Designed miniproteins, single chains, continued (4). Designs and how they scored, part 2

Each design is a single chain, and the fold is of that chain. pLDDT is the mean over its residues in the fold that is shown.

## One batch from the design tools (miniprotein)

Design m12035
Fold by ESMFold2-Fast:
Order: sequence, then structure tokens, then C-alpha cells
Structure m12035 (fold): chain A 80 residues (1-80)
Amino acid sequence: MSEEEAFERGRKEGEKVKSKEELEELVEELRLAAIKAKLSEEEKKEIQELVEKAMSPENSLKESAAVIAGLAEVLKLKAE
């Protein structure tokens, strides 16, 4: 599975999120995946910037959840 395929898979699952509580669970999943992926400081900064853009108040709950879930799947692919 490529990073692009992992992101798209996560994005589709994230689109099914219906509550803020489910979004918070996805953010926690992303945090745990980032720890396991052993990211460099530069990669951590890039992920943080992407998370901040996804969680922007301009985005709907569904849009935020799709991006967060997509990023979590990419990070899981990088982790063992």
C-alpha cells in the first residue's frame, strides 16, 4: 500500500464520522500513530501544520475527520 492509497483509505473512513467525539478519537489515533512512526522533528512539524489546517474552523466536521483519518493511516503505514 502506498502513502497515497493509505491516505485515501483513511479519508473515506473519516467521511463516516458523525460527532465531535468520534473526531477526537481520530485525533488520538493520529497522535498514537505519529509516536509509533518515529517521525523526525521536520516530519512532526509538517504533520502538526496539516492537523492545524484540517482542524480549522472553516472546515466541516466531516472534512476535518476525513483529513485526520487519512493522515493517521499514512502514519500507521510508516510505523511497524
Scores: mean pLDDT 80

Design m12036
Fold by ESMFold2-Fast:
Structure m12036 (fold): chain A 81 residues (1-81)
Amino acid sequence: MEKLEEKLDEIQKKLEEVLEKYSIIPDEEKLKIGEEFTLKVVDIFDEIPLDSEENLEKVIEELEKELEKTIEEIEKLAKKL
């Protein structure tokens, strides 16, 4: 699934760039954020079977939503510190 693999690479790169931008956040917290995001990705794949193009689009949409939520939480954490 080339489109999904490319989207996952883009999402991971964006997450890494945001975490690098907020250097105020400790490395331990950055690791926790990354692990939590990975668990959310696993949950999405568990809920939506990749058996159709429609489900593939749903997975991509849910991955983008989780990335947006994770970025918002990173920004909130950085402002609190």
Scores: mean pLDDT 79

Design m12037
Fold by ESMFold2-Fast:
Formats: structure tokens, sequence, C-alpha cells
Structure m12037 (fold): chain A 74 residues (1-74)
């Protein structure tokens, strides 16, 4: 079984959580701080995806949700 193929509830919860984190970062750190932290988190997720290709889809979805949260919260 692919580690990225967790239960649908777990994946959706992860995406929603990432979006909420992004929005909170934008409110607490301001636009520049939130964008910088989002970039660092995306870079870290990309490194993990490179080491574990089976998790690439999950990492990409979480990164996208995080970015959406930052933009909405800004």
Amino acid sequence: MDPAAFSPEAIEAGEEHARKIGAKLAKELGKEGAEEKARETEAAMREVAAAHPEEAELAERLAAALREGVEEGA
C-alpha cells in the first residue's frame, strides 16, 4: 500500500489543516513572513517527496492547501 493512500478522511483533514495553518501564518506573521515560511515548508515537503516519491501527491496537495490559506488570510 502506498503511504500517500491514507483514508480519504485523513487526506482531507490534512488539506484543511494546512489551509488553516496558512491563514493563521498570514494573520500572525504578516504577508512577507507567511510567504517566506510557506516557501520553507514547501521546500521541505519537496525534499521529502524526492526521498519518498510515493508521498509526492500528498505533499503536493498539502503544499497547495497551505498556499491557498496564506493567500486567503493575507
Scores: mean pLDDT 73

Design m12038
Fold by ESMFold2-Fast:
Structure m12038 (fold): chain A 82 residues (1-82)
Amino acid sequence: SFKVSLTPEQRENMLASVRRALAEAEGDDDLTPAMERNREEAKRLLATVKTDRDVFEAEVTAGVLMIDLAVKRAIAEEEARK
């Protein structure tokens, strides 16, 4: 088994990335059900973080949310050009 070990700087950078993803989603009132679930899970993980593994799980969850949000925005931009 591999134990995730982060430096304080790595930990703060990952948590900052999670907070940034949540802030990006905050301005969107029409998230898909999957995006809403990932947003709530990222918020829960961020609020309950105890271990470096929790930080990593929060970052992965927030990363998926950011990818989905970027795809949604790209589709909306393309549709707005029609």
Scores: mean pLDDT 80

Design m12039
Fold by ESMFold2-Fast:
Structure m12039 (fold): chain A 61 residues (1-61)
Amino acid sequence: KLSPAENLRKLYEETDLTDAQFLQLAKRQIPEDPSDPSSPPDPRSQELTSVAEALELAETL
């Protein structure tokens, strides 16, 4: 299965989302613990302002 980071990259590459729409999705989909998809969203994700920051955060989790 894809990691949260891989899933977000694939979504960004394969969907016709604007950067703003992608950021809204990323803020909801980046878990606090990437090994537990039922964990609440990472609080840091709520502070993201760019697609690059969202992808970087997902990679560092």
Scores: mean pLDDT 67

Design m12040
Fold by ESMFold2-Fast:
Structure m12040 (fold): chain A 75 residues (1-75)
Amino acid sequence: DLGVQRLFSSGVSVMNQSFGDGLSLQDTQNLLTSVVNRMSNQYGVPTSVQNQILNTVITMARLGLDTGQVVPNPS
């Protein structure tokens, strides 16, 4: 559970930066996949769960559903 939450938070952060830089959904997916794959080995999260997190994060970004609020603004 905690590892999945940490992957999700990291995915949201990377996604926000990527879209902020004006990158496409495809480029953002490539970046997120690389980050999540490396972190999954650290947290022991299966690839199927990683892909679900990636899809969820990108979908929220596209729809504008509180994606910027999921990861608190560091102030």
Scores: mean pLDDT 64

Design m12041
Fold by ESMFold2-Fast:
Structure m12041 (fold): chain A 96 residues (1-96)
Amino acid sequence: MEEEIKKRGEEIVAEVKQHGEDLLNEVKTAAETGTPEEARQKGLEKMKELSEYASKAIRELVATGTPEALRYANEVDKILVETAKEIKKLMDEVLA
């Protein structure tokens, strides 16, 4: 049971991290190939998408009701916060 929660938690954390990286790369591509306004809109849209995806992952983990799953939910939240900061920093750096 704890091993199953660990495996699923690690999978969810990895999925959120990968999804965040994919969204960050889409914002970077938009900034390099589009207008500053298009890149800004893309960044806002992708930050919303990341937030919704991470919130769903957190809800799945919290629904298990275990302390172990809550630790993974906290890890997902940290990834969300840091990835959103990276998206914003990238936008600020490329659009300046």
Scores: mean pLDDT 79

Design m12042
Fold by ESMFold2-Fast:
Structure m12042 (fold): chain A 75 residues (1-75)
Amino acid sequence: MKDFLKKQVEVLKEMAEIIREKYPEVQELVDRTLEAAEKTLKLIDENKPLDEVQKALREAQSALVEAYRKYRELK
């Protein structure tokens, strides 16, 4: 399970980097997504309760959705 959660965060980071490379104008939202992803990884590595990890992962996913939505508006 820990490896699965780390893979989910890695995918989020990869998607955020792709958006940033194509549209620097959304960099602030992408940076927020990357910060949330790093926070989630830290919680996983510190073996924090699953509820805290899931909450952080949802926040990272929400930030990515906002970045993607903004990217689509600029396209």
Scores: mean pLDDT 78

Design m12043
Fold by ESMFold2-Fast:
Structure m12043 (fold): chain A 84 residues (1-84)
Amino acid sequence: DSLAELRARADRLIAEARALLARADAQFAGADTPAKAEIRRLTEEAIRNAQLALTEVGAEAMFRHFEEAEKLLAEARALFEAAQ
């Protein structure tokens, strides 16, 4: 993949994670719940993995970070949906 494609993938994952966290913060406004805390943790880890993917020298390690970011984001989304 081109560097532009890899940056676009990272930007997409980061944007999705931030959007989900913002929705969770709005939905759970005024309440500290275990679900809210876990959604925050998972979205922050997804952002971190997407950023780390762009620092990797090897394709395998880079795609592993993207896969982990996508997995963490999916888990955060499932928790958000279950808490609705």
Scores: mean pLDDT 81

Design m12044
Fold by ESMFold2-Fast:
Structure m12044 (fold): chain A 83 residues (1-83)
Amino acid sequence: MAEIEALAEKIEAQKEITEEDIQQAAEAYKAGLIARGVPEEAAQLAAEAGRTYLLLLKAGVPEEEARAAVLPTFKKAQALAAA
């Protein structure tokens, strides 16, 4: 998550963030989750939620609304990781 949070802070600071940067951050987050023993399906959903969150922030959606939009996907990922 730290990689997604760092990139979100850069978007909030209005620094230029590319779709490639967002994709790389999502892939790094997924790889980190798998390395920590999270099931691949759960890691994939968490990375997808993180990618969507960053894309919403880049599009100018407020952080609270962007978080609310991706929360169901994160909850599903957490449930799969706990199974």
Scores: mean pLDDT 77

Design m12045
Fold by ESMFold2-Fast:
Structure m12045 (fold): chain A 78 residues (1-78)
Amino acid sequence: SALAEAALAHLDRLIAALQQQLAAETDPEIQAKIQQVIDLLRQARAALRAGDWARFEQLSRQTQALAQELAALRAQRA
């Protein structure tokens, strides 16, 4: 569907943006957290493509929690 295609395109853009952030980052702990977010988004993308909505929802919750941890870590390492 057009909505599923839009969601996949959005995930691809988020992954690309995070990869650019990772390339510019010098703090190894922040690099590790960015990589973990990228890995979860890739898994969420695969689940969405497979139609596994339960897995997609689980991974989305994990990604949100980890993104909050990343934001907190960046604030501490400013």
Scores: mean pLDDT 87

Design m12046
Fold by ESMFold2-Fast:
Structure m12046 (fold): chain A 91 residues (1-91)
Amino acid sequence: GKEEALKHLRKALARARANGDTVTAELIEGAIAALEAGDGEEAGALLGGALANALANGDEETAKLLAEAARALAEGGVISEEGAEGILAGA
């Protein structure tokens, strides 16, 4: 659910910041803010962008955490299963 997704997102954010990946970090920060505001649709879109950027940079560990966040959001009903599949397929 949301709590588990936020845990994965915060861990991904720490990794992105440590690696100097400011673009992925900003997208993750936006996703966290959207989730805390109750906007699952915006959170999903920002998470998808963060995942795509992490993969483009070869950061498989950050990408894995972002994928786990997407699955947690779908499992908790915050985003649709179709929405999570779109995030994972678009990366």
Scores: mean pLDDT 83

Design m12047
Fold by ESMFold2-Fast:
Order: sequence, then C-alpha cells, then structure tokens
Structure m12047 (fold): chain A 80 residues (1-80)
Amino acid sequence: SAMEEIEELARRALENAKKYVEAKEKGDAISYSGYAIATIGDLLQVGLLGRKHGVSEEARELALEADELAGVETAKALGV
C-alpha cells in the first residue's frame, strides 16, 4: 500500500542519514555528499506522498529523525 511504501521510504531515509553522519565523522566527502542527497530524496518522497495518503506515526518519527541527523528540515517543511 502507499502507507507501507511511505514507511519504507522513511526507514531508508533514516538509514541513509545514519550513514551520512558516519561518513561525515570520517571526513569522506564523496560518501557523505551521496548519503545527504539520498536522504533528502527519500524525505521529499515521504513528504509528497504523505500529503496525498497520510503518514503513520512510525513513518513520521523515522522521517523527522532523519531530518535531524542530516541537519535538514525536508520532511518537516512538507508537513510530516
């Protein structure tokens, strides 16, 4: 379902955000840039799909944690 896809995207965004933090700590600019882009892309999809279909509490928590770890407000700005 769309709700399950949104939760999967939110979970993937959080995984990418965690990898972003790890790569940033290691000074790997290519890796942290890639993970930042991946995180933002997933969060944009969560926000845009969430506006049409709604967002579960689990997906919201995952997406907002990913926003915080990546230092962005992508999901928050889209009303997640």
Scores: mean pLDDT 90

Design m12048
Fold by ESMFold2-Fast:
Structure m12048 (fold): chain A 83 residues (1-83)
Amino acid sequence: ALKEFNELVNIQQLLKDGKFDEVRAIYRQNGDIAVADGDAAAAQGNLDLAAQYYRGAATLYRKAGDFDKADAALAKAKELEAA
């Protein structure tokens, strides 16, 4: 909540300053973190939580313009939801 709020304020400032590449880098980094959290949840047997993290990562990668990573994350989520 507070950390997410601070990051949102930072993103808004970067957008105001025209630093779009920095905004995309933040979304990509958060997508990578979400994939790591999803992998950890899957390793613990929490497949529902893992699928939620992978779907979150897909959304973040799309915001970063990393469509290949977004599609890969979404495919992982769908595979776990089908198991």
Scores: mean pLDDT 82

Design m12049
Fold by ESMFold2-Fast:
Structure m12049 (fold): chain A 68 residues (1-68)
Amino acid sequence: SEVEKKIEEAIKKYVEDYKAGKLTPEQALHKLVTEVRKIAEEAGLSPEEIKALAMKATRRFLDELDKL
C-alpha cells in the first residue's frame, strides 16, 4: 500500500503541475512514468511489475486529465 500511496501522490502532483501551466501533458506524463519506475524499483518489484504499475499510473493520469 506504501507503493500505491506514493504513486497516487505522484499522479496528483503532475496533474496539478499541468493545471498550473508548468508542464505540458507529455512532460507531465514523462515525469510521472520516471517517478513511478523509481518508486517501484526502490520497493524491489520485478521488471514485469514495474511495467504494469507504469501502465496503470499512465491510465490513471489520463483519466484525471479527461475530468478537467
Scores: mean pLDDT 87

Design m12050
Fold by ESMFold2-Fast:
Structure m12050 (fold): chain A 62 residues (1-62)
Amino acid sequence: MEEKIKEAIEKALEAASKLLRNPYVESVEKVGDKYKVTIAGDTGKLLVTIGEDGEILSVEPA
């Protein structure tokens, strides 16, 4: 995984910790020039979309 994407995932997990208890990365899928990261926690899931440059484009319930 590219360093920029790794850093973006770490930031997504940090943000998810405010919404979910015990957040962890369930899956990472590359879709074109973007990454779809599913973060799961005790009470729900978030779908985080990350651009090719490591920018967080969206965070939404999964």
Scores: mean pLDDT 77

Design m12051
Fold by ESMFold2-Fast:
Structure m12051 (fold): chain A 64 residues (1-64)
Amino acid sequence: GGRTAAEVGAEAARAELLELGLPEEVAQKVMDRLIEAGSADREAVAAALRELGEDELADQVLAG
């Protein structure tokens, strides 16, 4: 299917998280959650990271 705005944003967030040193598997789980939520804003990314136990990275994303 075509890519939604949420999918594009989630893919960008995944790339940024990998650059910050997040493991590929965890970054992919964040991306999947963002797509399901239909939102890829910094707050949504931070919430997904906290759900996965990455509280420190969530704070870094919000500080950005």
Scores: mean pLDDT 79

Design m12052
Fold by ESMFold2-Fast:
Structure m12052 (fold): chain A 64 residues (1-64)
Amino acid sequence: SPERAALLAEYDKKVAELSAKIDKTFEENKDLPKEQRLKVLKEEIDKFNAESAKLEAEVQARLK
């Protein structure tokens, strides 16, 4: 279905945007010790997980 493919592409794009934010934060903080780097990134990772879970739920609802 072209409509289904378009919806999946839209959600993939949103996930990619969130992933790009995480990647940028990792690059900006790459010189920090691993423990401190993970602590700094925790809020961004938590936000990514929450938004990603929301997008997954929406995709599942639309695929039914």
Scores: mean pLDDT 76

Design m12053
Fold by ESMFold2-Fast:
Structure m12053 (fold): chain A 79 residues (1-79)
Amino acid sequence: MVTKTIVSPLPSNEKEREAVRLGLERAKPRLAELGIELEWEEKGDTLTITLTAPDEAALQQGVGILQEAAKEAAKELGI
């Protein structure tokens, strides 16, 4: 198994923060179908995302799924 930690600033806009959270919630079940575990933590204005995958190829695919879910969430919220 391989683990990747992504540290990202949380947007200052509340609607954009909601889009980030919605994207993570939507990505979680999609990633689980590929055997990828998604965990995240919000601390102040920082978001820490942890992906655990069976291998590096799955991890790379998981990052793509996470990005796509984020785009869908932003579109749904009109961002």
Scores: mean pLDDT 82

Design m12054
Fold by ESMFold2-Fast:
Structure m12054 (fold): chain A 55 residues (1-55)
Amino acid sequence: SAEEEAQKKIDAHLAKMEELVKQLTGTAKLVGEKELAELKRMMETLSPLELLKQL
């Protein structure tokens, strides 16, 4: 339950970041894409509850 709720919040945050990055151009878009990739790596490394505490 708590882990599922944390995962939903993380998924919502990821979706918002993806939409923001789509609106960026040039260097800013590259930086945003790298930040998204890092978030996805953290999602694989940390539990949803642990990741949510880092955000």
Scores: mean pLDDT 81

Design m12055
Fold by ESMFold2-Fast:
Structure m12055 (fold): chain A 87 residues (1-87)
Amino acid sequence: SMMDEEIMKEAEKIVEEFEKFIKEKGLLVSPETVKKQTDEAVERLKKLAEEAKSEEVKEKLERYIEGIRTMGDWVAAQAAASAAIKP
């Protein structure tokens, strides 16, 4: 089993990779691609939350999941709106 410290390190890496994707590519890819990347990041964090032993770490991972979903849904909506006005 992973230690909570290792779980937090992996979770922070997942969040950083997702934020980098959104910053560099979020509005340049399809809304479907944004949703796929959001779902993959959420699934990875959920698996880490299942292995976490402390409630504090579980709660922090749940906050990361909500943050990623909120950001991903917002960017996917913006990408869809942008696509609708392109010739």
Scores: mean pLDDT 84

Design m12056
Fold by ESMFold2-Fast:
Structure m12056 (fold): chain A 93 residues (1-93)
Amino acid sequence: MALEVGEEVLEALREGAEEAGGKEVAEEVEEKYGAVVFTSAALRTIGLEIDLILEGKSEEEAREEAARRVREELVPWAREKGKELAKKLLEEK
């Protein structure tokens, strides 16, 4: 589930970048920032899952809730961030 959240957040970053700068710029954004964005989203999901388990939720409930919360927060963020990063790359060249 954490890897799936990371992939969805990465896809949103790519889509935002493509919308603002086109496919070639989106590929450059993914090359430069994709690994960090994916890893950060996956780790945030794992950290939240652990916190929810410590609060008394079952492993299954914690996993589902963590994935849901991180998706709701980071998918819209990543889409907007992709647009911003694409614009920055276009202004640097």
Scores: mean pLDDT 86

Design m12057
Fold by ESMFold2-Fast:
Structure m12057 (fold): chain A 80 residues (1-80)
Amino acid sequence: LEELREEIRKKLVELGVPKETADMIARAAANAAENPQITVEQFKNNIKTALVSLGIDPETAEKAAEVAAELVERYRKEKA
């Protein structure tokens, strides 16, 4: 989980997401990764909506949500 949070934070900052926002998304991703009731698609959509609400450009928000969702999916598969 800590490695997942660090990877998501770093990649989101590289995409132009502010560090504080990236930290929040990384925490949400860790919670989603440990909760099988949350689908990867639901998580992706929730993150995209949250980022847009925080003033992040829609294209950047979409890329950030996609990266976070892919990392959550990879984590779940490696743990299964």
Scores: mean pLDDT 80

Design m12058
Fold by ESMFold2-Fast:
Structure m12058 (fold): chain A 88 residues (1-88)
Amino acid sequence: LKAEAARLIARAEEVLARGKEAAKRLDSQGKIREAQLLLLHMISLSGTVFVLEQLVKNDAPDSLIAQAIRDLEAEIARMEELIQQLEA
């Protein structure tokens, strides 16, 4: 679980970096509202990462860490979908 959580956190940081670059491109195209929507979802994803990091750091029960992993996987998928939709 800890190794899986670490890999997923690294994946989330990668997706956040891609989201930041996508937001810059949208803003440069005059799509300010779309860039701001992406920023709000990036803030949400960052919060989900923080929760998983805290659960791992505090040696929380495996069931809670596993649930946080599922929550982060879902948030990453939503973020990747949003990037694709807004850059289409």
Scores: mean pLDDT 86

Design m12059
Fold by ESMFold2-Fast:
Structure m12059 (fold): chain A 84 residues (1-84)
Amino acid sequence: MEEERIRKSQEFARELGREFMLKFAQNMAKDLRELAKTTPDPKLKEEWEKLAKELDELVKNKQVMSSKGAEVMDRVVKLRAKLA
């Protein structure tokens, strides 16, 4: 009975983390596409569209919380930070 409560708690925490990461990736892809539409810089437009596509592929393939997902997210954060 103790082990089942711990298991359910861990599953709940994992599911919350997964839902958060999926929502974050979906919102970020949307934001990047909007930035790509409004930027006059063709190189930034291409990079933002590429990152948005990579985020969509991670969501579709359930890889948002993988090492590949972390790499793509890191690239998004670094690119956006350069604009601040």
Scores: mean pLDDT 74

Design m12060
Fold by ESMFold2-Fast:
Structure m12060 (fold): chain A 98 residues (1-98)
Amino acid sequence: MTIEDIREAARKAGWSEEEIEELVEKLEIQRKLAELAEKSKEVYEFLEKIGEMIENNTPKEEIYKLIEEYEKKYKDPEFAELVKQLVEMIYKELEKKK
């Protein structure tokens, strides 16, 4: 399924253009993070831990603390920002489910 197919399906389902662009942005961020995880075991393990925390309904603030500790330790602000953006998008979607 192409990005255009995803956009059209979301429009037919009654999504706003803003929601559609948010979905596309999330998919692009996920792709970038997956590429980084293939190159680094530490990145892979960190992303797995974040995923488990999200699945366990960990408060967003606790996840942000973990991301900030990672940024401080590895001095990678670009990676930390990508992870924060993904987490924010996921939690925003969870809030939309009532």
Scores: mean pLDDT 76

Design m12061
Fold by ESMFold2-Fast:
Structure m12061 (fold): chain A 63 residues (1-63)
Amino acid sequence: MEAYRNAVRNLVNAREGDSLAAFLRKLGVPEEEADALAQQVRDGVGSVEELTEKAIALLEKYA
């Protein structure tokens, strides 16, 4: 998980929502949930740490 947390944090910090959605989908996260989080990243809604932890929770649930 630590390597994934670092990768996700970098994408969130860079506001690369589309890259984040693709990464999450590749690891088994459903498209609807991956795209919803990616939209929050693109819109800048929430902190980098909050959005990173949401992405990790999705990976722990589905990957």
Scores: mean pLDDT 83

Design m12062
Fold by ESMFold2-Fast:
Structure m12062 (fold): chain A 106 residues (1-106)
Amino acid sequence: AAATRARLERGVRQAIDLVEKAIEAAKNGDVETAIKYAEEALSTTRALRRAAENDPSVPKEAVDYLKKAEESLQKAIDALKQGNVEEAIKYLETALDNLRKALEAL
């Protein structure tokens, strides 16, 4: 449905913005702020993935990209909490790529 896709597109753009903010904070050495934005991005992505799965009009490819973004965000948060900032940035960039691909698939 057009209304569901519009809501998912807006939500994915919000998740993208949160991940970009997490990357910026991590690059600046602000690990606490990076964790906060990454956790908000994960929560947002989980809600979007559930909404997408519940609507059969949403392409399966978009759902699959949201799942991959969710996995990468979890790994990024775990890496940040362990002080592995460089590894966390790579996972955040992988999440960002998958969120952008989800948006393109919508």
Scores: mean pLDDT 90

Design m12063
Fold by ESMFold2-Fast:
Structure m12063 (fold): chain A 56 residues (1-56)
Amino acid sequence: SPAERAARLLLEVGNRYEELTPEARRHYDRMVQAMAAGDYETAARHGEEALRAHRK
């Protein structure tokens, strides 16, 4: 489900927060805001972008 995907991404990105680039942290912050709003599709998208930015 979108909520399960978002929750998994939140944990994965959050566990790496201290080592994230500023760009990846901005995506993480937007993911947290989307989770609080119940917008799991937007949260998952930002989580994926955070991981993509971190890996580059």
Scores: mean pLDDT 83

Design m12064
Fold by ESMFold2-Fast:
Structure m12064 (fold): chain A 76 residues (1-76)
Amino acid sequence: AALEEARERARREAREWIERHREEIREAAREAGLDPEEVEREALRRGEAELLVAETARLLGDAAAEALRAELVAEA
């Protein structure tokens, strides 16, 4: 389905972006006194979520995207 394809694209694009900027992200984390691996993992999670919300808005409209955003910030 289109949403499943959007999810896979979001994951791929987020991973590619993190891979290209891994050292910069890790350096920023170290400067902030944070665990670089945890920051990288969180950045990937947020990147995937933002791309998925954007694709959901494009495919299903803003109301569906807002519902998904609310779901992603809840403790599921």
Scores: mean pLDDT 71

Design m12065
Fold by ESMFold2-Fast:
Structure m12065 (fold): chain A 70 residues (1-70)
Amino acid sequence: SRTQLLLEIAKEIREKAEKEGLSGSDIALIIQEVLDLMMANYDSLSDEELRELAKKKYEELLEEIKKKRA
């Protein structure tokens, strides 16, 4: 289901970002932006494409946050 996909992705991002040493606020920001992007594309993308989109967006946001917080 859509809800299960969102919860799974949010949990995965939290675990990965915690291992990267990010603050709770940065983790929450990443999760929110990734989920918002997935929801914006729900009408045009499959579940597999949404997972790939989420992974790519997470990687982009992680790099941006690390660069800005350096």
Scores: mean pLDDT 82

Design m12066
Fold by ESMFold2-Fast:
Structure m12066 (fold): chain A 77 residues (1-77)
Amino acid sequence: SEEVQALREIRAELARRGMPQEVVDQVDQIRAAVEAGDYDKAAELEDKLLSSLTPEQQALVREAVAAVAARRAAAAA
């Protein structure tokens, strides 16, 4: 699905930007929940992950998500 592909790209972008492997692995767990159709679990895991991040890591996640969204929008246009 489009959501699973976006999460795979976000995971790769976070790894490229030097996020700790633990954070990258947690994003992969969110992707697995989305792929299984368990959106409640995905939302819970996302909230837990974001609450555990430092402000600097939260900024990196926002930048990575924005970069992936921009690339996907450009590819779709």
Scores: mean pLDDT 84

Design m12067
Fold by ESMFold2-Fast:
Structure m12067 (fold): chain A 113 residues (1-113)
Amino acid sequence: SFEERLIRVLGFIAERVMELLGKEVTEEDREEFERTARKGIETMKKRGVSDEELELMVKAMALEAQRLLLEAGAPRERLEELAEVAGIEVLPSVEAAERAIEELLRKLEEMRA
């Protein structure tokens, strides 16, 4: 489902961010990420956030994760995995990721108006 896809993307992002912070990801952490993502999505839907807006929000989070991975010099395989899971492109630089984030945030502001 759409919701299950977003939950998987958010969990993948959380795992990559924890690895960047030098923390090992446990099975308990993965279960907590899934619970948190599920509750977050349900809350946003109850507040009237559309599926399109939710998808853009998750893509913005994935682009921010890609920016952090690029800054950290993460292997290309990690960038490719994130891009495939989140449905975004592998960007060539931190600056390219920053521009992509700015564009998505602008679109989100327009949708809320």
Scores: mean pLDDT 85

Design m12068
Fold by ESMFold2-Fast:
Structure m12068 (fold): chain A 84 residues (1-84)
Amino acid sequence: SFEEEAEEKIKEIEEKAREVVRLAAEKYNWSPEQVAQAEAHVDALIQAARDKVLELIKQGKYEEAKELLEKLKKAIEEDKELVE
C-alpha cells in the first residue's frame, strides 16, 4: 500500500539522517553529549514529518505526501554531501 511505501521511505530518510549526524560528529569531533543532542533533534524532526505524511495519506492527499517525502529525501542527501 502507499502507507507501507511511505513508512519505508521515512525509515530510509531516518537512516540517512543518522548517517549525516555520524559524519558531522566525525568531521567536527563532537562529544557524546553533542551527538545525543543532534540525534534527539533528528528524531523529533523525523517524527513530525512522519505524522504530517500520515495525516496527508489519511486525507487522501497522496500527491502532497509524495512531494513532502521527496523534499525530505533531497534535503538529507544535500546535507550528507556537505559533511562528506
Scores: mean pLDDT 84

Design m12069
Fold by ESMFold2-Fast:
Structure m12069 (fold): chain A 85 residues (1-85)
Amino acid sequence: PLAPMTEAEREALIAAVEETTGVPRERVRAILDALPELLRAPVERWLVQIEVARKLREIGDEIDALLKKARELGISWEELFEELK
């Protein structure tokens, strides 16, 4: 069974839904609060899936930005991998 989300986790997921769908955070909260408990759990799982997709996209964008900066600084792939050893 899933432990109930913390308030911080819930707010993070609500923010992710706003960024992904454009629905205001206050409306997302109101919808979640109005849902029956049986429907709330599937919706929360869907919000987790959206958050994961958003984070993967952000990570991809951050990696691209860092690779661009590494190229500008003349950092090679070999030099980057040394930091991980």
Scores: mean pLDDT 67

Design m12070
Fold by ESMFold2-Fast:
Structure m12070 (fold): chain A 76 residues (1-76)
Amino acid sequence: MKEKLESALEAVRAGDRRAALQHLYEVIRELLKKGITEETQKILDHLRRAVEALRAGDYEAAIQHLEEALKVFDEL
């Protein structure tokens, strides 16, 4: 899961919106399968904001939200 988040971040940095969204949707799907906890809800919120930023073309905001998601994941 963390590796897919890192792949999404690299795709955003490369300007590859399609690859970034693909990796993000895969992570969201895996989190939903694990069940809803406080930690997974925090990660999902950051990922949702990253998706919205990417759709708006705000790659800098998307990077920030993905870095926040990775930080929460590292605290698990």
Scores: mean pLDDT 82

